# Designed miniproteins, single chains, continued (2), part 87

Each design is a single chain, and the fold is of that chain. pLDDT is the mean over its residues in the fold that is shown.

## One batch from the design tools (miniprotein)

Design m7201
Fold by ESMFold2-Fast:
Structure m7201 (fold): chain A 56 residues (1-56)
Amino acid sequence: MEEKIKALEDYLKRFRERFGPLLEAARKNMTSPEDREAFDAALKRQEEALKKLLEE
């Protein structure tokens, strides 16, 4: 169990480190409030899905 949690944490950390700057650049290029909101919502959904995998 703990091994799976550790693997998911490492995956999340790597994703953040690798794609964090790219995601920020993409968000910065989204000048419409609607696109930014959709982007932020998608990122939140991804984080919540990963948290749910750790909890359930």
Scores: mean pLDDT 71

Design m7202
Fold by ESMFold2-Fast:
Structure m7202 (fold): chain A 96 residues (1-96)
Amino acid sequence: SEAERLVDAVEASVATLQRLHAEGAPKEEIERALENLLFQVDYLLEHYADQLTPEQLKRLVEALDTAIEIARSHGLDELQARLEEAKERVREMLEK
């Protein structure tokens, strides 16, 4: 499904983000990767929330946890806050 494809894309974006972080990429490149990840998650929640399985929601929480830690390590406070807000939205969908 399109939702499955988009969740896979989020996981691929996290893998890219982790690689950039490990390689010591410039802060601006890390910031763009985080903004791209946040856009993908926001798009999923806005358009496919009703199609996301509990397993997919758990995968999104794991992805957001990784992104939050990387944002924190680079002092990207605004992006960290937005990622934490996105994580809270995903957690609310899981708590039923």
Scores: mean pLDDT 89

Design m7203
Fold by ESMFold2-Fast:
Structure m7203 (fold): chain A 105 residues (1-105)
Amino acid sequence: MEEKNKEAEELLKKGDTLFSQGRYDEAVKYYEKAAEKGTGKIRAQAYLNLGVAYLHKGEYEKAIEAFEKAIEIDPNNKTAWRVLGIAYEKLGETEKAKEYFEKAK
């Protein structure tokens, strides 16, 4: 498990580098591989970063799916709840967004 998480961490870092360059399509591919190979908190982080990349692509429904997977693994991740709220706000679902922002506190 630790060897897979180390590989997942390397894939996450590559995705983060691509994301910082605005290369969101490529970042998505690396985050997906990181989520497949990682477990626990590393997997949750990969799903969180995947969702953020989808937000930047305007793929809000895919972003929500990724954030929900991150929260399922790590429900105490306040950042995941906050970005889930942002995704629902982008879809015009204001009341759902408010619920998720409250969970982010």
Scores: mean pLDDT 87

Design m7204
Fold by ESMFold2-Fast:
Structure m7204 (fold): chain A 120 residues (1-120)
Amino acid sequence: MERERALAGLDALAAATPDASPETRAALDAAKEALRSGEVAGFVIELPDGSVLLLATGRSVEERERLLLEQVEELRARGLVFEDARGRPLSDEELRELIREAAEEEDTEVVGVGLRVRPA
């Protein structure tokens, strides 16, 4: 039941982003395949508005948090800075809190954090 609801959520996101890049579509398809196979993995979904959605699969809060933090580190390595909805830079503490809250989501096999990003 949880997996089917998670897959439906990803399908709804794909339907809501018809102008998504081929890379974004491939990442969504990879996240859906991870859910179907039971693979525990993190994904970066680049949205048409220039924001990113960080996804982590699995049921462990600790592993979801780790996967989301790994995606944050990958984006930072690409020279990106994270911002709140008003364009203010997020501190490391604010980012960790957002990731923790997302990782603690109950009754789901996938969690997500939406973040604004800008080049440093």
Scores: mean pLDDT 77

Design m7205
Fold by ESMFold2-Fast:
Structure m7205 (fold): chain A 97 residues (1-97)
Amino acid sequence: GLAEEAARKALEAGVLAVEAGAEKKNLKAINLGIAAALLAIGALFNYERLKDEEGAAKDALAAGELAVEAGELAGSEEAKRLGEEAIRLAEEALKEA
């Protein structure tokens, strides 16, 4: 579903932002990327275990927003792109909920 896809993209974006942030030695980017990854894992838990698509979409949206900020700070265009895609998918999922 859209919420699951959003959460998976937010997780990938968060991980890429952490990697890019580490190369730049940008602690804020690393911390935001970690926060994005943890929220995305929570979104996947809500989707897979609790069958809460609305909760999963809300967590995926928040994770995507953090991943975009982390990607911008880290200078990772890929992390920013994936975070923006996660936001788009999460917003679409929330409109269908």
Scores: mean pLDDT 88

Design m7206
Fold by ESMFold2-Fast:
Structure m7206 (fold): chain A 80 residues (1-80)
Amino acid sequence: SKAEKILEDMKRLLEALKWVMENRPEWMESLSDEQLEAMKKYMEEVVEKLKDNPEVYPKVKEIAEEIKKLLEEIRKRRKA
């Protein structure tokens, strides 16, 4: 389903962000605060759109929160 594909895409994004933070922290310097906030907002929109899909919603919400947490960590590293 489209919802399952979105969940898979979100899992891949989470894995990619974790990989970048560990292996290529310099790539995080290319991301603006505006871009990080836009990505966070997109995660919130995806969760809202899938709230009526009980099979995927809990996992989508969990992964979206993990992605948002990593985006906040990236933002903090840029200010440190």
Scores: mean pLDDT 81

Design m7207
Fold by ESMFold2-Fast:
Structure m7207 (fold): chain A 73 residues (1-73)
Amino acid sequence: GIDAPITPEEAAAVRQLVDDALETAKKKNDPEAIKMAERVKEQADRAIASGNRLDAGVVTLAAAVLKVETEKE
């Protein structure tokens, strides 16, 4: 295929990042951050299901950006 499948370690890293972002948003009780984190989690699940490494990379970046924004005060 054009894209290499997601490795188990990449899938685990993506899931960890989105879970951390969602947990941080929930602890802050920020409804916008929670909604954004949930959206990123859905995208991560879809990327992992597709097995596409490029999709996982995009989701990982989005989760990292979301985490930075939810910790910014």
Scores: mean pLDDT 70

Design m7208
Fold by ESMFold2-Fast:
Structure m7208 (fold): chain A 69 residues (1-69)
Amino acid sequence: SSDDILSEIFALVIEAQRLAREGRVEEAREKLEEAKKLFEENKDKLSPQQAKQAETAIRSAEEAVRRAE
């Protein structure tokens, strides 16, 4: 379901942010890339509200990874 897809994107974003805080930048980038790929591949299955939430979460993780560099 679209809720399952959104939950998986959020889980990957949370993991990327955690890894970035721990200084595990390469692993954080891998999780962020997985989240982005899952979002792009399933964008048509998400409601506009769900897509906005996913985009916001991904942007937050991108910021966390950039700060950890």
Scores: mean pLDDT 88

Design m7209
Fold by ESMFold2-Fast:
Structure m7209 (fold): chain A 61 residues (1-61)
Amino acid sequence: MIELSEEEVEAILENLLENKSSFSEEVAKKIEEIYEKFKAGEISPQEAWEKLAALMREFGA
């Protein structure tokens, strides 16, 4: 498993949010929620990545 840094996770989330129009409103909203929690320090970089990976699996993205 590749352990992602805080900077790498932030960059991935920001890139996805810049491409919000490529996702459904529901998926975009969930990505925003993950990003907000991550920036607030409520979840770790690993937890943010795991939540994002789970979201992508659920919606086939």
Scores: mean pLDDT 76

Design m7210
Fold by ESMFold2-Fast:
Structure m7210 (fold): chain A 74 residues (1-74)
Amino acid sequence: SEAEAIRELAKKALEYLKNGDYGKASMITGMAALLARLAGHEEVADLFLRANRAISEGKVDEAIKLLEEAIEKL
């Protein structure tokens, strides 16, 4: 399902983020945001965009929280 695919991407982004691979975390989070938007999950897409901004600002704990919240809402 679309929700399962988006959740898988979000979990992969969390793995990269926790491992310090911020570039890959950002890339996968951006993909998750796009897919969520295309699937009509606007609230989830906004959470991914906010997470990606947090990654770019080095706010790792905030990014993790936002990614986990996005997964819970799928």
Scores: mean pLDDT 88

Design m7211
Fold by ESMFold2-Fast:
Structure m7211 (fold): chain A 60 residues (1-60)
Amino acid sequence: MTAEEAYEEGQKALSEGDIKKAAEGYKKALELDPNHEEAKKKLKELAEAGPYSKSLQEAL
């Protein structure tokens, strides 16, 4: 699995409305490539979303 594959899984989960799976995909991308700017940005956006930040605290 590549960081890009993990990022794409996160994007797919986000489009399906599965915020927890999306966060897991982006986190996996960063574990594989800590310099993956897109995955880092998406995780930050989800954490800053306000209404979803509590759910994301458990997923992160």
Scores: mean pLDDT 72

Design m7212
Fold by ESMFold2-Fast:
Structure m7212 (fold): chain A 71 residues (1-71)
Amino acid sequence: MSAEDKELLEEARELSRKAYEALRAGDVETARRLVEELEKVTEKIKDEKVREKMQAAVDMLRGLIDHREAA
């Protein structure tokens, strides 16, 4: 994994953590914004396996946001 991918992965992990905290706090609007930023960071990752893992985190968070909106 490149140094650039490592930096992007750490940024993605931080955004994922913040999105999860926003959802737990009931701040769906902030969670959506953070997931959008997470997706943008994930798209920049060149390592396919790392990108797939981060995309799975994006998909999980989006599912949680959608479920909360539908309820």
Scores: mean pLDDT 81

Design m7213
Fold by ESMFold2-Fast:
Structure m7213 (fold): chain A 87 residues (1-87)
Amino acid sequence: MAEELLRKGKEAIEEGNYVEAVTYLSKASYLSSDIGAQYAAGGALYLGLGKYEKAIELAKLAIKKSTNPAAREAGELILKKAEELLE
């Protein structure tokens, strides 16, 4: 269940649909109690707001603190997108 939501969150980030990404990642965080998924949801939120430096900070925390590989992958994708958009 949470894995499917993390996958949909990742797909939404890849498509630039950050509002949906926040929704999927937040629900995944609630269902899994994974703090990494919470940081990933925060990263997606700041990515959507154009706050790329803050998105990078939260993405790195998602990678470091996640107990779920799918949540870590979401963090890695947010980090990549934020770094690409920082210019």
Scores: mean pLDDT 83

Design m7214
Fold by ESMFold2-Fast:
Structure m7214 (fold): chain A 74 residues (1-74)
Amino acid sequence: MEKELEAEIWLAMARITIAVGKTALENGTLTEEDAEEMKKLVEKALEKAREAGAPEEEVEELRKEAEEVVEKAK
C-alpha cells in the first residue's frame, strides 16, 4: 500500500505540473525558461514515481507530454 500510494502521489504531481504548463502555454504566458523548469520538476516527480513502482507506460506518456509542452513553448 505505501509504495502504491507514493507512486500515485508522484504521478499526480507530474500530471498537475503538466496541466499547469499546458494552461500557461494556451494562454501565451509560458516562457521557454518556465517550460524547462517545469520539465525538470516533472522529471524529478516521474523518477520518484518509477522508484515507487509506477507503471513504465504511464511514466513514459507523462514524460512525452512534458516534452511536447517544452517544444511548443519554443
Scores: mean pLDDT 83

Design m7215
Fold by ESMFold2-Fast:
Structure m7215 (fold): chain A 115 residues (1-115)
Amino acid sequence: MVVLKESGGGTVPEGGSVTLTNTVLSGFELIIELGWWRQAPGEPPRFVASITINGATTYAEDVQGRAEISYDASKKTSTLTLRNLRREDTATYYGEAVTILGEVVRGEGVQLTVV
């Protein structure tokens, strides 16, 4: 079973930057892709970014040029850095893992509030 733990949220000023970390606590050997989704109040869940175990990255159009995702196999982590934060970036951010069986697992999320 894959278990994820997100960290690095909190309250951040507009125009600032944040780094969010998704740590794989179990089932790391099953994972082919790690990513991030977000859900703002009153919005559906939205894709943010993903990285495959081979280092291929995908970014949502609204974060291109201000987001960077990385993967560290030794730490079993994926990190998402968001720059030039806007109030509209206020959301719960969910780490996601895709397994070799095609299963999608999300963590409990971490809150980011931009003020």
Scores: mean pLDDT 87

Design m7216
Fold by ESMFold2-Fast:
Structure m7216 (fold): chain A 77 residues (1-77)
Amino acid sequence: MKEEAEKLLEKGIEALKNGDYETAVEYFERAIELDPENARAHAYLGVAYLKLGDEEKAAEHFRRAQEIAARQQGLPP
């Protein structure tokens, strides 16, 4: 459910702020499981992977976030 996904997103963001990047990845992945079209969750997952040094996974999730956001508005950014 989207509301539960948003709560997981908030917990992931808090983990990012605390430098717990692995925990942040877990929360963002769980948020995406509940709401696969949550562009913010994909964007933050990209940030978490950048912090972990995984540039390929980060780029993939940033692209996915961009695609979802553009599709929801019917126009590319």
Scores: mean pLDDT 82

Design m7217
Fold by ESMFold2-Fast:
Structure m7217 (fold): chain A 76 residues (1-76)
Amino acid sequence: ASSEDVARLIGGVLYLVGLHLDPEASEEEIRAAGRDVAELFRSLGKTEYAERIEKAIDEGNFEEAIKLAVKALSEL
């Protein structure tokens, strides 16, 4: 992964966290951001993390999705 790819992924994870903490954000917005983060992890070869994040997002478990994303970032 390039430094630019990693920076984009960090930005996506921070955006997802911001939406989750925003009482004005819709579940649809959070789900879209979570799926974008999962796709970025998949593009970097982290397919197992991408699948687990997508599952957590689909189940409405946004806290688990964020924990998985942070863990995946720490392993880059």
Scores: mean pLDDT 86

Design m7218
Fold by ESMFold2-Fast:
Structure m7218 (fold): chain A 67 residues (1-67)
Amino acid sequence: EEIKKLVLERLRLQKEIEENAGTDPEKAAELARKLMEIDRKLRSLRHKVTPEELQKIYEEAKKELEK
């Protein structure tokens, strides 16, 4: 649950960074810092999941965003 929320947030931030990179570089930089914070949290939680479980979470998150 926690990891899935972080993965979803990371994917949303990545998209927002891409959208803002050309129009608002300062906002893109702020969003990039938030993405780094999420990456740190995901790394700390990596010990709680197997690589197979993590892959399934990423697949589910990607499907949820594409819907």
Scores: mean pLDDT 77

Design m7219
Fold by ESMFold2-Fast:
Structure m7219 (fold): chain A 67 residues (1-67)
Amino acid sequence: PLSEEELEREVKEALLLMARAVALRAVKNGKISEEEALEFVRRVARKLGLSEEEIEEAVERLKKELA
């Protein structure tokens, strides 16, 4: 069984994955720019309390998806 802290981390990771998926889809459908998508994911990760290193890793993942 996961600890309470580990479970909270899993929830944050799932929310961040959803944010990246939504941002990628919005760029693909021409609704937002690539720059807006990257800023959106950075903002969500920061609100979730991730470290600056984790935030930049999430943004880098999205950049690879957009390439």
Scores: mean pLDDT 82

Design m7220
Fold by ESMFold2-Fast:
Structure m7220 (fold): chain A 85 residues (1-85)
Amino acid sequence: MKVKIKIVAPNHFKITLPDGTEYEAKNLEELEKILEEKGGMDVNGKFKVTYEGEEFEGESVKEALEKALKKHGIKEGTEITIEQL
């Protein structure tokens, strides 16, 4: 399952689920909650995050996202793709 996230601002994320439904989150905690409750994802499962042309893997969505954002920083107008493995 692949989900697209647009970084609108450092405190504003727009999430597009595979069915085209959109949600907004103001931080990574709200983002994880939306992926779990609305996306039906196991947020403590294995994830692959694609950001700035690079792939990052983690044993949770938080780990994979933190790796990507730590390396490249939070950039307005960019997109992250999240895939549960």
Scores: mean pLDDT 81

Design m7221
Fold by ESMFold2-Fast:
Structure m7221 (fold): chain A 95 residues (1-95)
Amino acid sequence: SIREQIQKLITESVALLIRAVGYMIDKDYDGFIKSVKEAKKTLDELRKLAEQAKKNGDDKLADDTLASVDSLEKSLKTLASKLPPDVKEEVLKIL
């Protein structure tokens, strides 16, 4: 179901966020950028699934999904704000 796809992608997005934090702690900025790119792809897919849920009449699932996407994106931007300027600029261009 669309709900199961959304739940799987939210779980994957959270795992990527945790991995990004790990790379940030290790100062592995290439790993951080790679994790952000992968997270961006999952967030874009979640937005498409939220639109599909809305078209199917599940407004609550759509709204809850978009709220989760917004929260995850804000978390990534907050992490990016703590990085060296060059890395921060690269990450913000991805998001």
Scores: mean pLDDT 87

Design m7223
Fold by ESMFold2-Fast:
Structure m7223 (fold): chain A 72 residues (1-72)
Amino acid sequence: SKAEELAAQLVRAAAEGDVATLVRIVTGNDEAELQAILAHLSPAQRAAVARLLARAGHLELARRVGAAAQAL
């Protein structure tokens, strides 16, 4: 599925520290799509994505990831 493919890209981008890819995926998907993508990640992987975004100064995107993860 699109969500599963994007989830794999998020996990790889987080492992590689590829913040640009994290930004593109998070900004390119609505709240329902982001929730579906994050459902394929472990809680630790979801936290890592949010933390990397926050550390890079993308505080609003980090909050959005956190909110979508809490909705799971």
Scores: mean pLDDT 88

Design m7224
Fold by ESMFold2-Fast:
Structure m7224 (fold): chain A 69 residues (1-69)
Amino acid sequence: DEIRRYQALIAQDPNNAEAWYNLGLAYERRGAYAAAVSYYLKAAELFEKQGNLEKAKEARERAERLKLL
């Protein structure tokens, strides 16, 4: 179960931006858009903190797109 795997990674390291982003993807695939938005925004915050501005922008753009649904 992908979701359980990413939740376990986040439990070990809450700053794992990739794990938060992948939770967003998993929930988006299920049509759980509100949850996906929350996870993408958390990933964007962490990517920005880590200096990965390109991935932060991608995560934010995905969240904004889903907010229109």
Scores: mean pLDDT 88

Design m7225
Fold by ESMFold2-Fast:
Structure m7225 (fold): chain A 68 residues (1-68)
Amino acid sequence: LQQQIEDLRAQIAALEERIAELQKQLADPSLSDEEKAQLQAEIASLEYQLEVLREKLAELERQQAALS
């Protein structure tokens, strides 16, 4: 259980870093409308994945708390 929680936290951190990187790219005023749309779509996809992983982490943390 602890290993699963640690692995999941690492995945969440990696997604958060990737989202932050894409958001910085999105701030570039030289981007075309199509490039901005692609970045926005990718950010939205990663944000959805992040939400799913956070829900999974909350479930595992609830299980861990019940065992402690």
Scores: mean pLDDT 83

Design m7226
Fold by ESMFold2-Fast:
Structure m7226 (fold): chain A 53 residues (1-53)
Amino acid sequence: KQELLDEAIELMEKATPEERERIGRVLTMLGSDDPEALEAARKEIEELKKRLE
């Protein structure tokens, strides 16, 4: 969880404005204890990492 948060923040600094909005939503999902939200957030981060590296 914390590792995903750190990665999302790093991506936010490198991301386009549009992708920053997506990362903001991902951070909100990571703040919840909903397993579905956490899984969705993880997938979003993976996709963003593949694009931004």
Scores: mean pLDDT 74

Design m7227
Fold by ESMFold2-Fast:
Structure m7227 (fold): chain A 55 residues (1-55)
Amino acid sequence: SLLELKARAIKEELEKEGLKVSVEEIIKAIKEHNENVLEAYLDLKEKLKKEKELA
């Protein structure tokens, strides 16, 4: 629940920047970064921008 709440906050922030990602992908990123929400956000933003450029 708390992890899902953090993931939804990241999702909303990424969507404001035109980036689309699932809550499940965000939860995975948060877990990979030892629940560091800022690092998960920055990592996802970089990956999503790269994917968008590569199509």
Scores: mean pLDDT 79

Design m7228
Fold by ESMFold2-Fast:
Structure m7228 (fold): chain A 94 residues (1-94)
Amino acid sequence: EELVRLLEEAARLAEEGVERGPEALRRAAELARRAAELARKEDEGLGATVEGALRALEAALRLLEKGPEYVEAARRNAEAALRALRAALAAARA
């Protein structure tokens, strides 16, 4: 229940972050961090998937801090995080 809610919110914010940038990505990373802790308690593989999404979100944020030439690389990392969060959400609902 709580895990599904956190994953839904994180995925929505990651999707928003692909379009709007760092504020939404930062919020998505915060929720993904909490979701990873809960996911590990249910299944190690699920926890690893959510941790992968968190790392991709953190990579996107670091790329945005480096400058505008890294915006496309940051977008690709945010999109990878979104895919991982959606996969984790589908698994958590099963």
Scores: mean pLDDT 85

Design m7229
Fold by ESMFold2-Fast:
Structure m7229 (fold): chain A 69 residues (1-69)
Amino acid sequence: AEAALLAEVQAILEAHQGDLEAARAAVRALLEAHGHAEQAERVAAGMELVDGVVELGPEGAAALAEALA
């Protein structure tokens, strides 16, 4: 259920707006729990804080796409 995992990641980003490190930790834990430990570190590392909004960034989005493939 790729769409469900993507929705869970998006919910974490919404819940942790303004707190990049908390968002990174939560996304990494979620992906590791789903067996995507290799991509989890890359997704978390690619995340950015842009104008107070936590986003995946291009590198984080690419790593998440690999996890969902």
Scores: mean pLDDT 80

Design m7230
Fold by ESMFold2-Fast:
Structure m7230 (fold): chain A 65 residues (1-65)
Amino acid sequence: SIKEAGELLKEDVGEGASKLAELDGKKVKEAIELAKNGAPASEIAKLLGISVEAARKLKEAVEKL
């Protein structure tokens, strides 16, 4: 879930996890599905309006789910 991904991301990006909780849940869910399907960090970064580095951390966090 978005909340679980946010909790895992908190360990890797800290402040970035709090920002994810503020995003539109639909966009965050879409980004999680993209990460699960192996989408590149650049596409996820574009969708969420975050850095490519933050998107890489999100991908790592999603893989741990």
Scores: mean pLDDT 68

Design m7231
Fold by ESMFold2-Fast:
Structure m7231 (fold): chain A 66 residues (1-66)
Amino acid sequence: SKVIGEGKLSPTSATAIALLAIGDGGKAEVTFGEKVIIKAEGLSEKGAKDVAELVEDAGGEAKVEL
């Protein structure tokens, strides 16, 4: 599964979310700019939901592709 998250996320939150995606056996790319963009791929269905929930809890928006 794949998740794209974006928002005014702190670097600490973005790093924690990326590490969760990697821990699920996936890949994560984080882009820092006026907003933070997190692209996570190769996730389990549960891992994708967990990543999306953390993005939303951090004040971002998440789009999930199962």
Scores: mean pLDDT 82

Design m7232
Fold by ESMFold2-Fast:
Structure m7232 (fold): chain A 63 residues (1-63)
Amino acid sequence: SAVEELIKQMEELGKKVAAGLEKVLGLPVKIEVKQVDDTTLKITITIGDEVLEFLVDVDARLK
């Protein structure tokens, strides 16, 4: 599935970004990607005690 490939790419990028941010900030950083429905992903970014959640609409035909 194109959505599964996108999720895998986003998870790999997220791990690299999280590692970079941890080195710069000196805080634990976690980035999670979950599929909520056929066209929607939930991205959760945790930096220390701060939690940010985003809903991203993805059309599998566009990527």
Scores: mean pLDDT 77

Design m7233
Fold by ESMFold2-Fast:
Structure m7233 (fold): chain A 117 residues (1-117)
Amino acid sequence: LSPETQELIARLRALLAEETDPEVAAGLERMIALLEQTDDPAALLIARATLEMLERETNPGLREKIAELGVKALEAIQRGDREKALKYAEALLRAAEALGVEEAVRLLREAIELLRK
């Protein structure tokens, strides 16, 4: 794993340690497992954006949806389903824009560009 991927996994584990919502916790565990299996740059950007959003979102239902979309995007990338990966990344981008997390918006736009290639 690259140092950047190791740092991202460490941040996801730190968030998981503080997570009280079992659905968000399960999503974080799944994202960590997927990141340990991938060198895909779009997957890394989506996971980082998902982390940035979860660190700022306080509404439980929106946090569950963000975690769900992040996992689904990474799983779609893992199986080579670029169309579904793009769909989930675009849904995350809309959520990031609504939440006002500029870093997540930047990361997701970059990931979407990579998925379109």
Scores: mean pLDDT 89

Design m7234
Fold by ESMFold2-Fast:
Structure m7234 (fold): chain A 75 residues (1-75)
Amino acid sequence: SLSEEYVFGPLYEIIEEIKTEPDLEKREELLEKMRKYVEEVLEIARRTLPPEQLEPLEKRLEELLEEAEKIIEEK
């Protein structure tokens, strides 16, 4: 099954790092790292998962990226 700890754990860690990082350049690097991770997850998921599992995953990944981008913009 698609484990939250396995897939989303690294993303939650990156978001936490972005929230606590005072340096804008480092926050942008963390966001780029997050985008690359999401791209890799989606590449694997699109080849492996049926649509019923893929669509919720894509939506949640997009929401997490939007949250991270908003945190950077508001600082």
Scores: mean pLDDT 81

Design m7235
Fold by ESMFold2-Fast:
Structure m7235 (fold): chain A 115 residues (1-115)
Amino acid sequence: KVDELTQRILDELRAALGIEPREGTEEQRKKFEEVEKKYRPLAQARAADFAATYGLPPEVQEMLEKAYVYGFAGAESGNTVEAARKIAELAVKAPTPELQDLIRAAFFAGVVDAL
């Protein structure tokens, strides 16, 4: 369930990186959207490199691009609850546990790169 996975992602952000769950204000939600748009080319480049390395199809590359930028935007804006919900929604669409793990890894790479 998306809610359970969202909570798990928030728990991992706190435990691994000391990032507390924050529901975004209107201003932080706008910043999240702007950061997502601004850094999408970086996310595309990162996802393309990863997909080429592991021989992943275009649809998986697109999921990794979204995962990376959600992590980056969540960390940069401080809207971590929205970031966790978006990645949870994306991860539940993954057809395999291995792809879910790759999506999670891309998300955390985005978070770390933003810090």
Scores: mean pLDDT 81

Design m7236
Fold by ESMFold2-Fast:
Structure m7236 (fold): chain A 107 residues (1-107)
Amino acid sequence: PARRPSEEEIREAIELAEKAVEYAEKAIEAAKAGDGEKAAEYAGKAMSHAAMAASLLGDDEALRRAVELGKAAVEAAKAGDYEKAAEYAKELKEVAEEILRRARELL
């Protein structure tokens, strides 16, 4: 069985995952507007918050997916591929929402 997070770690994971969802939404919006600089910045913040939340929960698979999708979104945004940046940011948002749902289930 996996390590069970403490109540404090679960609470922190919820707050971090909520911020990850917000930043992912901002990354999608910036990418759709053709703002590669903001899309990369927000995707990076979404990745960081989602990765921290997954780490607190001991969810290695969610951590891996958050980092992979976040890096892909940042790279696409920097390359001017705003369609792919938006797609990767949307998938990152879905990962953050899964982390948030699972954290809430633990309380």
Scores: mean pLDDT 89

